# Designed miniproteins, single chains, continued (4): the designs that were tried, part 12

Each design is a single chain, and the fold is of that chain. pLDDT is the mean over its residues in the fold that is shown.

## One batch from the design tools (miniprotein)

Design m12387
Fold by ESMFold2-Fast:
Structure m12387 (fold): chain A 100 residues (1-100)
Amino acid sequence: APPLSTEQFRRYAITLLQLLTKEILELVSDEEARKKIKEITDEAIKKIQAAKSPEEVAAVVREALKRILEIVKEKAPEIYETVKKMVESVLAAIDAALAE
């Protein structure tokens, strides 16, 4: 398949980020952590929509997932390893799509 356009990559990244956030929120019981994760995801989606290249989209996703992982480590350390593996899977998918 040809490389994804910036618009296609934005849609792909937003879909992955929304699905990952939903799964993380099902595991996180701390209300402050849940609120911060939702805020990070909403901010990241706005930044992805404004991004002008696939590389810029990927950078926004990496930063958002790094911030989410830091919150999980602080507020829900018991699920940190599970969330870290989920984050690594999404980052691998983003990097694979970017390399295409």
Scores: mean pLDDT 87

Design m12388
Fold by ESMFold2-Fast:
Structure m12388 (fold): chain A 77 residues (1-77)
Amino acid sequence: SSSEIEKLREEVRRIVFEESKTTTEYLLLLEEIRIFEKEGKPVPQDLLEKKDEVSDKINELSKENNKKIKEINKLVS
């Protein structure tokens, strides 16, 4: 139904917003790592682990977004 499609579209908008925020966080972590590298300092392990966690979250959000897009396409077809 159109109401189900609208609900899914709203969920996609929320995921896209969260992806944008998480991508920004990832880029800021990469910049922080670059500063340590430029100064010849060892990169803290906690920072590398946080980068990996944020990367994993981006991957999960991408999978969720793809799933919802497929559901919308199936209802519209």
Scores: mean pLDDT 87

Design m12389
Fold by ESMFold2-Fast:
Structure m12389 (fold): chain A 63 residues (1-63)
Amino acid sequence: GLEYARKAGEAAARGDAEEAARWAEKASQLNPGYGLAAASGAHEAGDREGERAALAAKRQAGA
């Protein structure tokens, strides 16, 4: 879970919204809190698309 959130944050920092969303989805499937961590990392990196993708993945996994 935590490693997936970290990978999502790294992808978001690179501007890779697709990869960030993929890792955030995996993290959220294990624990929805990890999806939030990924979204926060993307926000800090200034990657708004990665942030939105991570939040969407969290909603799909948690709903």
Scores: mean pLDDT 65

Design m12390
Fold by ESMFold2-Fast:
Structure m12390 (fold): chain A 68 residues (1-68)
Amino acid sequence: SAIDELIEEQMARFEEMLKAGEDPDVAFRRVARELLERLRELGASREEQDAAMQRFYERAGELVKRME
């Protein structure tokens, strides 16, 4: 789905920012904000936005733990 593709794209973006040495908290907040904005532009419902953000938060948190 378009939402799944957006989550994958934002996860890849987050990983690249971390590899570039950006602060994990700063990178996380920026990518999360961008994802939410893109979901809203796509016309995702509130429930779809909440579900997508939850999946992103879970995956991003696991990535940060592995990269520390």
Scores: mean pLDDT 86

Design m12391
Fold by ESMFold2-Fast:
Structure m12391 (fold): chain A 90 residues (1-90)
Amino acid sequence: MSAEELLEEVRELIEKLKEASGEEAKKLVREAGDLLVEAIRAGASEEEALELAKELLKANEHNKDPEVVAVTVGAVLRVVGEIINKELGL
């Protein structure tokens, strides 16, 4: 898939996440994080990737379960790590 197609799939998952909780929220967060990392690797801009990571956090604000929070933090850290690696040429 192109970076643009991957970013669009991430946006769709973020919209679903706004109404999701529990195990479904964990699944959507993991999928969105994985696709966002793939989008960065495929050439997505760091600005677009970072804005979508922020939107992922906002969409998941209602999910205060520690397991969902942990998965969300993990996904965001993976995205930020990929952006840093790309900037450093790693």
Scores: mean pLDDT 83

Design m12392
Fold by ESMFold2-Fast:
Structure m12392 (fold): chain A 67 residues (1-67)
Amino acid sequence: SLLEELKKVGEELLKLPFDVQRKLFNAIAYYGLDAPVEEIAKAAGVTPEEAELVKRYIKLSNEFIKS
């Protein structure tokens, strides 16, 4: 379910250091949610996997709020 995916992705995100989480959210706020994962990762100074995780979390959160 959407909620189960959101919880799983959220738990993975919460395992990242707070500073990394902040950099990722700031990069998405600046470049936009549709920016390439590689661009967000480069801007935040993180791995593409970490950038994809935050991007996935925000998209799932938006879907959940719309429902």
Scores: mean pLDDT 80

Design m12393
Fold by ESMFold2-Fast:
Structure m12393 (fold): chain A 87 residues (1-87)
Amino acid sequence: SVAEEAERELLAAMSFIAQKRYDAALAQLDAARRLIEEYLESLGRPEAREELLKLIDQARALIEAGRSDEALAVLTRLAELLGRVSR
């Protein structure tokens, strides 16, 4: 499913952040953002869309700032919330 693909991209982004590979992490996060936006738009869930996209934008800013621990915490919360929306 699109949700499962988005989760895989988020897990890849988190792995790259842990490795300090920020350019790769940002590329995976951009892919996850597109998939999450498409998925939530297809479900007609505007509140979930707003919340999850805000967390993605926050994580992106933290990655760009080199704040790895904070970025991982935000992405962990994002993955948890995405899982709840998908069930």
Scores: mean pLDDT 84

Design m12394
Fold by ESMFold2-Fast:
Structure m12394 (fold): chain A 85 residues (1-85)
Amino acid sequence: MSLKRILDRILELVKNAKSQEEADIALAFGEIALTLAVKYPSEEDLEALRYALEKARSIKTDNPIQKKALEELAKGLEEAIKRLE
């Protein structure tokens, strides 16, 4: 499974989170994926991270749990991109 597919799935989990517990689980998967991407860097992964960051920033939701989780995921993506640059 490519990093892009993993991040797309994590974004879907965050976007559809109905509880704080679901959001926290999605963010935990996100942290694992981002940690591995930084530890084993590739040019394709950097592009996947940038794409996921744009998607996270573009998702609009009125659900405060989803909004906060998207903001935390975006921050993690920004930090991972910065480490790979």
Scores: mean pLDDT 84

Design m12395
Fold by ESMFold2-Fast:
Structure m12395 (fold): chain A 85 residues (1-85)
Amino acid sequence: SEAEGLRRLEETIRLLGELLERGMEAIREYLRELLGDLDPEGEEDIEKFLELVEKVLNGEEIDTSGLSEAEKNGLKFTVELIRAA
């Protein structure tokens, strides 16, 4: 249900907050494991997405011209979620 999804998101935010104290490497590894469980066949796309997230969080310039609107929104959401945690 949406209520269970929200609760899982809240638990994920709390865990991400704890991982932020350990630095970006731990966050990247956690997200890779989480996303890998959702789409194991998309491992290359997951790694590319995580690289973009890391670059944005580090203040690096990224080329988004090759990204769909949904991918851009997902990247923005993930970055803001990590920053908020």
Scores: mean pLDDT 64

Design m12396
Fold by ESMFold2-Fast:
Structure m12396 (fold): chain A 80 residues (1-80)
Amino acid sequence: SERERLAREIEAYLKERFETDEEFREFFEKFSEEQAKNPAKSEEEAAERLKEFVKELVEKGLLEKEVGEAIIALIEEALK
């Protein structure tokens, strides 16, 4: 339940960032376009690409480090 609550809080945070932060939106849209052009061949590849994307968001200052770490942990949990 805590994991589900954290996932909902992260989803709400990301939705707000997408709607209010133009640079975040553009970076996310660019990632989505690249995924559409070159789809992942496995769930594991998709998860690794998403983790790298989250790390880039943190490095660019578009996402708080703590939020990025929480998202990566949720991605790794989903791979079980």
Scores: mean pLDDT 80

Design m12397
Fold by ESMFold2-Fast:
Parts: structure tokens; C-alpha cells; sequence
Structure m12397 (fold): chain A 80 residues (1-80)
């Protein structure tokens, strides 16, 4: 679990820096909330991130939701 959580946190932090670089304050605030919840509340974020290939200024599309406790337990069991 720890390795996947660390990977998710690293990815979210990279996206936060990109959102700040683009001046997307709404996305940045959302990502900060997601990072905080993962670090403090133990909730997992699930979902894809997509960006148009070949357009460096394309808006980031983040489709995510908080994992339910049952989903978090299932993911933990798969990684154990």
C-alpha cells in the first residue's frame, strides 16, 4: 500500500505544480484538498488524469473521486 500511496501522492504533487504553472487556481485547490486528505485522513483518490497529447497548454482533465472505506480496504488487500 505504501508504495502505491507514495506514487499517487507524487503524481498529485506533480499535477499541483502543473496547475499552478498554468494558473488554474480551481484545479490547484482541488489537488491540494486531495493531497491533504490522502496524507491526513487516509482516503484514496481513484480516477484517471488526461491531457491532450501535443498541446502543452491544454487544460488538465482530472476525473477522480474519493475511495469509499470498502474500496480502500479492497485496494489494500490486493497490494498486501
Amino acid sequence: MEARRADQLAGLRALLEEARRLGDEALAARLEEAIRALETEGLLVVGPLSRALGDPDAPLVLDFRWATPAEAEAITAELA
Scores: mean pLDDT 58

Design m12398
Fold by ESMFold2-Fast:
Structure m12398 (fold): chain A 67 residues (1-67)
Amino acid sequence: MSDEELKEIAKTFSDEEKIKALMLLDKDGDGVISKEELLEAEKSIGAKVDGVVDEGVFLYAVKLYLS
C-alpha cells in the first residue's frame, strides 16, 4: 500500500463520506477518534498498518470494510 494508492482511494470519497467514516469509527461518540481506535478498526477489517495511521490509511480501511 503506497501513498499514491491511498490518494486514489481517498479521491473516491466525498467530504461527506469521510465524515461519515470517521463518525462510524467513533465508538464512544466523543466526536474524537483516537489512534488506538483507528488501529483496532484496521485490524478488525484485515488491513495492515505500517505503524503509522493517517487519514489515507483510514479511508482505505473503511473502503475495504464497506465493500
Scores: mean pLDDT 55

Design m12399
Fold by ESMFold2-Fast:
Structure m12399 (fold): chain A 70 residues (1-70)
Amino acid sequence: SMHDELLSRMEFLGKILKDKMKEYQVSKEKYEKIEKLFEETLKRVQNASEEEFEELLDELSKKVEEIFEE
């Protein structure tokens, strides 16, 4: 279902980002911020409607990019 696919994609994306941040030696503070954001979003995605899923994904992407641009 779309629910399972989006949740799995977000979890996978989170793991990829963690690996990349570690590889590039990103600061621990930014790493933890992004990790926490992904965890919160994953929890919301699991309980959200299909419409809310796409909005949460967009919000997550924007927030992650904002943290990197700090």
Scores: mean pLDDT 74

Design m12400
Fold by ESMFold2-Fast:
Structure m12400 (fold): chain A 64 residues (1-64)
Amino acid sequence: GALEEIEGTLKKAEEAAKNGDKVSAARYTVAAMLLAVGDLLEGRITEEQFEEVKKKVREIDEKM
């Protein structure tokens, strides 16, 4: 589903960040946010799920 696709993309971002691949980490976090915004606007995820995605993006960015 929509949330699983976002979570999969965030997992790739987190793995890239842990490996020091800041460019791939940034690209995956941007991709996850674009998916999340689209899915929120289409009603495929909740506002609470969108806030969790934003929180995860911030956590990954802090590790870069």
Scores: mean pLDDT 87

Design m12401
Fold by ESMFold2-Fast:
Structure m12401 (fold): chain A 61 residues (1-61)
Amino acid sequence: SMRDEVRRRVEEVLEAFRAGADPAEVLGRLIEIQQEAEDAGDTESVRYVSEAIDELVRELA
């Protein structure tokens, strides 16, 4: 399902962040996933990605 795909993609992006990926690249990828979910009308996935972005931003502050 779209939700399972979104979860997997978010987890992959966050795993890359923990492995030392550039935070700006990671944030950009999360925003892209969120926009795709929004365009698809997948409100649940939009919320999930928004929460992941908020957590990442807090960690970088």
Scores: mean pLDDT 82

Design m12402
Fold by ESMFold2-Fast:
Structure m12402 (fold): chain A 58 residues (1-58)
Amino acid sequence: SDDILAKMDAQIAQIQAEMRAKIKELEARGAPVTEIAAVGVQGVGETVDVMLAARKQI
């Protein structure tokens, strides 16, 4: 349903915002590129999980 898709979009937007904030903090601290990349990979994984969960509800 449209309501479920709207909630999915909101959750994805939150995950992306949190991922960007964490990457910015790591960059400010001079963290290794591998650590920054790991945060990006985790954010993508969380986004996919949200999409799959929403798909099961529609």
Scores: mean pLDDT 81

Design m12403
Fold by ESMFold2-Fast:
Structure m12403 (fold): chain A 65 residues (1-65)
Amino acid sequence: MSGEEEAKKVGELGREGAEAVLAGDLEKAQEILRQLEHLARNHPSPDARGAALAGVGEIRRLLAE
């Protein structure tokens, strides 16, 4: 799979995490946050790591409300 396709998939996971926070599903949001933090550190694609880092930032921002 290309780095672009992996980044899109990771971006969709980040969006799902943000939607979970907004829906009040904090358990799901925290699980997705852990997955994104893992991807940001360990994914072989720089594009996918960037998408994961963006998702982490957004979920943390929403959780700080």
Scores: mean pLDDT 82

Design m12404
Fold by ESMFold2-Fast:
Order: sequence, then structure tokens, then C-alpha cells
Structure m12404 (fold): chain A 74 residues (1-74)
Amino acid sequence: SQTDQLRQQFLQLLDQARERIAAGDLDGAQRYLQQADGLLRQLETLGAPQSTLDALRGRYMDLVRQYSEAQQRR
């Protein structure tokens, strides 16, 4: 389904963002996080199950926290 495709793309974007944070590429990490946020909003609009949205939102917020910490250490 479109929802499954968007979920897969979202998870791939989070993986890319995580790799960029680890590498110190904060500009790259921000771009991937912005793209992931867009897909998350699209999944919400398409009516993805609440349990799925909660899990994905949790993963996204954890990574945003890591990004913010890395940005403050610059």
C-alpha cells in the first residue's frame, strides 16, 4: 500500500539522518529529518494506525533529540 511504501521511506530517511549525525554532518542530518517529518505528516493524513504513528513518531523524536545534542556540542 501507499502507507507501507511511505513507512519504508520514512525509516530509510531516519537511518540516513542517524548516519549523518554520527559523521558530524549536521546539515545533511537536518535535510533527512525534514524529509522524514514530511512523510510522517503524510502518513498521519492517510490514516495510518495510531500504534504505527506512535512508534514512528517516537523514533523520529529520539533522533531529533540526538541531532539537537550534536548541534549544541558544535
Scores: mean pLDDT 88

Design m12405
Fold by ESMFold2-Fast:
Structure m12405 (fold): chain A 69 residues (1-69)
Amino acid sequence: SHFEERVKEILEGLKKYAEENPEYKEKLEEMMKKIREALEQGDWQTVGEHMAETFEFLSEVEEKKRKEE
């Protein structure tokens, strides 16, 4: 599935981001776990919801970094 491959690519990117931002690693690992669990269950709606939540969190982190510069 194209959607499944895209989600897996995003999970790989999130893992790398967590390694580069260890202060957020625990939260990101929890979010990645939720995405993986929904993906394994074939619950595409829940995958999308957790993906949206994860990108929202990343956006907040990047905005915070920008404001601190």
Scores: mean pLDDT 81

Design m12406
Fold by ESMFold2-Fast:
Structure m12406 (fold): chain A 71 residues (1-71)
Amino acid sequence: SAKVQQKRRELIKKEVELGILEMKLWVLKQEQKKNGVTPELSKEIAALQSKIDELEKEIEKLKRELQELES
């Protein structure tokens, strides 16, 4: 159905965004390991982790909605 296709496209878009944010988080955590902990770096890591957590919740909701539509 058109609704299933729309939600699948939205899910793919959010999963790509999540992958990009996870990669950015990995880079920041590597920087922290190399150069030590700074208040600015800790703030950036915390903000990015919060964004990832929000996006993961949105993805989980979409996956549940798709399961209901495909069941």
Scores: mean pLDDT 86

Design m12407
Fold by ESMFold2-Fast:
Structure m12407 (fold): chain A 68 residues (1-68)
Amino acid sequence: MSPEQQADQLLDDMLARLDALDPDDLAGIAAVEVEWARQMLATLSGELIARAVERYRAAVEARDAALR
């Protein structure tokens, strides 16, 4: 698996876990997000981390818009 594929897989896995949680479970959401951030910091370059964070931001904004 390439570093880019690893970054994409980590994001997809995290988003799937978030989709399984209650949107009001802020502690559960934070725990999943912190674990994802830790995995990225341990395995990816700063450039790939920045790109993954940007993609995650877009996904969070789309989710928040869907919940309103």
Scores: mean pLDDT 76

Design m12408
Fold by ESMFold2-Fast:
Structure m12408 (fold): chain A 94 residues (1-94)
Amino acid sequence: KRDEALAELNRRGTEAAQRISELKAAGKVKEAYELKGDTYEYAADIFRELGDYRTAAVLYRKAAEFYKQAGNTEKADRYLKRAEEAIAQYEKDL
């Protein structure tokens, strides 16, 4: 289960990196940041589902930073809150 999730993350990360490069080359900088946010959000959700709340929190914060750079304030605020929730869960499980 964990190894399968990490393999899927690696495949999606490679595909996203290629698309991000293409978007940047086309001058679609905000779309490139949106896709970076989506990639980190997906990774954060996987680590949260695996119970790794500490890693999930770090990845949600990175997703929020990229959404902010994309001008998507709604998603940036959402994933900052999810990072806070993940840290609270990590502290509760200590």
Scores: mean pLDDT 84

Design m12409
Fold by ESMFold2-Fast:
Parts: structure tokens; C-alpha cells; sequence
Structure m12409 (fold): chain A 77 residues (1-77)
């Protein structure tokens, strides 16, 4: 069930994006900007899934994107 697998992956990716946004706010990123960054993770993952990326890979990519954003937020002032 391709549609169900994609929905489950998107749900997990949304959780990753929410956790990433919360951590970014804790690091001093404005709430509005943190929400935008989280939304970009979800949108990128949706596009990847639409292009045929396996759900597990899309989830992994979302986690890596979140980690990268957190690292950048710690470095950028």
C-alpha cells in the first residue's frame, strides 16, 4: 500500500520537523524562522517521496537535514 506507506513516512517526518523546530528555538532561533525550517524539511521530504524515494530513506534524510540545521544555528549568529 504505497499511499499508506507515504502517509506514515510524512507523519514521522512531521514529528522530526517539530522536534527540530523546538531545538532551534531553544538555541535562540526566532520561532517564526524555526517553523519555516521545519516546514522546509517536510516539503523536501514530500518531494522526495513523490519522486520515488523509499519512505525509510526519506525519514533518514529528514533527520540528517534537521541535524544540519541545528549545527548551522549553533554556528550562525
Amino acid sequence: MEEEEKKKAIEEIKKIAEETAKKLVELGVPEEEAKKMGKSIVEAAKRALDKGMPPEKAIEAARRAGESMIDLAEKEK
Scores: mean pLDDT 79

Design m12410
Fold by ESMFold2-Fast:
Structure m12410 (fold): chain A 89 residues (1-89)
Amino acid sequence: LSPQLQSDVTLGIVLIVLGVTKTTRESMIKQSEDPEKAQANAEALDRLRRRLEKIREENKEDPEVVRAADEAIKAIDELRDEILKKLES
């Protein structure tokens, strides 16, 4: 793939992940009242965070991809922290 096409596709994927994370946030927090679901959701978010970190590293030369990945990682970290607090409470 051309570098521009690869960047456009990667940016699209990251923006979808960010949008889905924001849209599902309240639902995932509510589901996390169940300890088993809280653990599963926290593990899923941890895996997704690692994949986004890799995307950020591989696309360091694209400021738009880096910015979108940083926003998505932040949203995931905030959601994961809320879920883990539910698990500890």
Scores: mean pLDDT 81

Design m12411
Fold by ESMFold2-Fast:
Structure m12411 (fold): chain A 87 residues (1-87)
Amino acid sequence: LKEEMIKLVEETLKKLKELKEKGDEVGMLQTLADTADRIRELLLKAGLSEEEAERVATEIASVIYKGIEEDKIEEALKEAKKIIEEA
């Protein structure tokens, strides 16, 4: 499950970078929302409570968004992995 979340973060960062380069801000926000929902579902499967899964998913989504906005994709991936490992 943690490996699946890490893969999802990597795929989302790649997709968001492509959408940013195209100027598709609406597509970026939709992709980020979809990713947060999928991370929440994976965290629930991992045995987290609904409240904890929502908080962790929101934190990961925030890290992803900041990384894309600041062009710090590798740092965002590293931080997201750390959050996932601690969950």
Scores: mean pLDDT 83

Design m12412
Fold by ESMFold2-Fast:
Structure m12412 (fold): chain A 75 residues (1-75)
Amino acid sequence: SLVEELEKVLEEAKKAKAPEEAIKAIERAIQYVKDGNLEEAIKELEKAEKILLEAGHMELAFRTGKVRNKVKEKL
């Protein structure tokens, strides 16, 4: 599920000590997906992806982008 994939990204971001802003954006995206608000979920994932890229977490950013694309497919 999208929630399970995002929870895995969240777990890895926490272990990698990613910026708190990116972690919070992923947490908000998970809640938006659960609520069916996919447009807001996409915005939060775009924020997380940019923060992760700027912080040098390229692999996490790429995985976040993949899940964002899956969310877009459900619009």
Scores: mean pLDDT 89

Design m12413
Fold by ESMFold2-Fast:
Structure m12413 (fold): chain A 114 residues (1-114)
Amino acid sequence: MSLYELLLKTLEEMEEAIKTQSFEETLEKAKKLLKELFDKIVSLVPEIKEEVEEILKLMESDDPELVLGALQRGLSLAILTVGKLEKLSGEETQELLDRANEIIQKLKEKYQAS
């Protein structure tokens, strides 16, 4: 599986979880998926390791607002890094960023409704 394919699968699984699962279940799944994605990215781009470790630390917070902020930051970092490594167009990269922003917005709405 390419890093781009893994990124697409990650976004698709998060989008599906938002439709079918509770806020807490979706958040746990999103954290696990992003951690797995970062393990693969860091193996290819070790320069981002320190920023990834900071994001993963924030995602382990008991504060849902901090976790959501860390998840948004993490998805943006992953998309930008994969886009650069895989030489995606600016349009393709922006479409992935828009998808990630919609995921975070829907998670925030789900949190406020819980």
Scores: mean pLDDT 87

Design m12414
Fold by ESMFold2-Fast:
Structure m12414 (fold): chain A 67 residues (1-67)
Amino acid sequence: SRAQALAIVRALADAYGITLPSEEPSAAELGEQVRAAALAQGWSEEQAERLGEAVRTRVEELRARAA
């Protein structure tokens, strides 16, 4: 269900210290937040982009599984 997928996404964001908007964030939005956080920690643009893509893919996978 979408509720289950949202709960999983929020739990992951909380664990990684990512601030979520009040509405359900898209996988792309979560990937972008992780990319921005990695850049803030001194990662290269390429490394941050790869991490953001991995998070986006994982969020999409978890949401598909919850349907």
Scores: mean pLDDT 73

Design m12415
Fold by ESMFold2-Fast:
Structure m12415 (fold): chain A 96 residues (1-96)
Amino acid sequence: EEEFEKKIKEIIDKWLEEMGVPSEEARQRLRDQILEGIKRMPEELKKLVKESLKDYENGKKPAIVAVDSVEQAKELYEKLKKLGYAPLFVHPEPIP
């Protein structure tokens, strides 16, 4: 779990760097919100995040995507993976 969280933070930081977020305060706030959003997701979506960590380790680009449902996350995962991305899914509240 500790290694999992560390890898997720690395992906988030790389994505924020590529997005050109200029404020360190804004970057830290977004990183914390994204990480919390990932932790609040159901186990089915956490499994997709674990697969995305493998894709990231294999050189795919990070992508952070807000999703409203497990179905949407699965569809976006397949699409983004084909485009060469390692997608991380977030929601500000737990998805039922």
Scores: mean pLDDT 72

Design m12416
Fold by ESMFold2-Fast:
Structure m12416 (fold): chain A 91 residues (1-91)
Amino acid sequence: MQVTPEQLDAEVEIALMEIEVAVARISAKNHPDQAEELIKEVKELKKRIEKRSAEVLARTTDPQVRAEIERTTKGVLEDLDKIIEELEKLA
């Protein structure tokens, strides 16, 4: 299969966003005593991901690649919202 520069750029950015979500999830699980501070950090991460996704979409012209970025970003933001909800039960 042929990988376009736009597809490669999108896949790298998606992988980086997914890694940040995994790190946030591990931190939340291992440090329940820091719930209030972690809530603030996850909310800031959510804002950074929203900004990064907007920047990637601004430079992407392929409709299929754009749809994948939008779908993945939505899933990532939903996962972060669930992490915040779990942490709020501990705070």
Scores: mean pLDDT 83

Design m12417
Fold by ESMFold2-Fast:
Structure m12417 (fold): chain A 72 residues (1-72)
Amino acid sequence: DKVEWVIEYARELGGTIEPEAAELIVEHYGDDEEKIRKMVRLLLNAADGRPVTREMVENVIEHERRLAEAAA
């Protein structure tokens, strides 16, 4: 299960990610493991020792979408 993999990857990096946050990451990037890894690292860094929440993931995805539209 990719959701379990995301949760374990965050744990290996010394952080915590909520199951709902991991589910959203897999839903949005599910076939791109390198993007998932990059996203998890970014979110853990932003959380600064706090658990990564679904809202944090939603905010980052929306920000990336807006940047991609502006660059296209």
Scores: mean pLDDT 81

Design m12418
Fold by ESMFold2-Fast:
Formats: C-alpha cells, structure tokens, sequence
Structure m12418 (fold): chain A 61 residues (1-61)
C-alpha cells in the first residue's frame, strides 16, 4: 500500500539521518517494492521541500 511505502520511506530517512546507510537502503528498497509510485512521490516531495524533511525527521525520528 502507499501508506506502508510512505512509512517505510520515513524509516529510511531516519536511518539515513543517523548515518546508517545500510539500514536506509534496506528501508528504501522495501518502500519501492511495496509501492514504487508512492516511493518516487515521497522522494521528490522531500527532496524539493527541505523544511518538510526537517519536520518529519523531528516528528518521526
């Protein structure tokens, strides 16, 4: 589902923020496998909106 892919993507962002690149890659791969379109939308959104990225990192990480 898109919701599950988004949750996995956020977990990947949390791992990446902690410099755990292997964990981040695993979560991003799982998100893409769950729903590749949702993964791509989330990636574009957070890449284009640094303020929203900071908000999600503070709220979820």
Amino acid sequence: SAAKAEALFVQGLCAFDKNDTDQAKDFFSQAAQEDNQAFERAFKYYSSNPAELKKVLKAKC
Scores: mean pLDDT 85

Design m12419
Fold by ESMFold2-Fast:
Structure m12419 (fold): chain A 76 residues (1-76)
Amino acid sequence: SLEPTDLKVTLKTKDGKTEEYHFDNLRELAEYLRKHGDDIEEMEIEYRHPALGPGRTRLTGLTKEDIEVLAEALER
């Protein structure tokens, strides 16, 4: 599969805590965000694409609405 794999997600919460999680796929990340998105301020997603190599996306200033939109996009 050419889908992104080995997802490392670093979350910064609104109370200043930093937490790291590993997800097997984008759907598992989306499920986590739907359950826990209320406290997330920043998120960095690190992944490995078979054809393009390592990739990284950082999102800051996240609102609950932003996280819901992101979760929906990741489930597609």
Scores: mean pLDDT 75

Design m12420
Fold by ESMFold2-Fast:
Structure m12420 (fold): chain A 75 residues (1-75)
Amino acid sequence: SAVEEKARKAAIDAALGASKRSLENGGKPSSSSDTEGPDASGGALAVGEEVEAVGQAGEKIGRGRGSAREAGEKA
C-alpha cells in the first residue's frame, strides 16, 4: 500500500542519513563489512548497531519484558 511504501522509503532515508552522519562525526570503521558477503543484513546491521545500544538500556529497566513481547507474538 501507499502508506507502507512511504514508511519503507522513510526507513531507507533514515538509514542513509544515519550512515552519512556517522561519517561526518568521525568515520566509524565498518567492521560489519567483514560479514557483508555471507549475510545480506549488512545495512540492517549498521542501523541496528545504534538501536541495539538503546535496546540494551531499555532491557535493563524492563528486565524480561522483551520475552513477554516474544511470547505474545507466538501465542
Scores: mean pLDDT 51

Design m12421
Fold by ESMFold2-Fast:
Structure m12421 (fold): chain A 68 residues (1-68)
Amino acid sequence: PPEVEELLRKLEEKAKSEEEKAFIEELRERIAYADQLKREGRYDEADRVYNGLQQELNLLLKNIESQS
């Protein structure tokens, strides 16, 4: 969903270390997995993955922003 992509983009803009970039790539893989579930018509499972990703991304962004 656009919300997950927007949060991921914001996190990418703040990523500076190779470890942070590697973690972002893992998040992209999870998004691709959820997109695959959606293409298979497994909407409930895709929604659960997307919701989990949104929560993780929001928490990470809040932590980074609060350190500023």
Scores: mean pLDDT 77

Design m12422
Fold by ESMFold2-Fast:
Structure m12422 (fold): chain A 69 residues (1-69)
Amino acid sequence: SSEQEAVLAEAERILRDAGGQPIRLSELYARLSNTGFSPKEVYELLANDPRFRIEPEEFSLDTLVALAR
C-alpha cells in the first residue's frame, strides 16, 4: 500500500541520514513520523524489502537495521 511505501521510504531516509550505519529497530521506530504500524509490523516490512539488512533475522527492539547498499 501507499502507507507501507511511505514508511519504507522514511526508514531509508533515516538510515541515509545516519550515514548508512546500523541503528536499533527501537531507535528507527521512534524516528518514524505518523506511522499507523506497530514496531513488529515495521520490522516485517523492513525484513521483506531488499533495501534493508536486518541483524539478527528475528524481531527484537534491539535488532539492528541498515541499508543493504
Scores: mean pLDDT 80

Design m12423
Fold by ESMFold2-Fast:
Structure m12423 (fold): chain A 66 residues (1-66)
Amino acid sequence: SSAALEARLKEAQKKSFILGDALRRYEEGEMSLDEAKKYIREEMTKANFSQEDIDFLVEQFELRAG
C-alpha cells in the first residue's frame, strides 16, 4: 500500500539524517568516533529501529569515518 511505502521512505530518511548528522558532528570535531557511534545507537533506539538496522548504520558510519 502507499501508506506502507510512505512509512518505509520516512524510516530511510530518518536513518540518512542520523548518519549524516553523526558524520558532520564527527568531522567538525563536535564528537569523537566513539561518541558519534553512541549517538547513532541512541537515536536509532529512540526511533525503535531493530538491532540489525542499528548495527548496519554503525558499520556504515565506521566505513565513511575511517
Scores: mean pLDDT 88

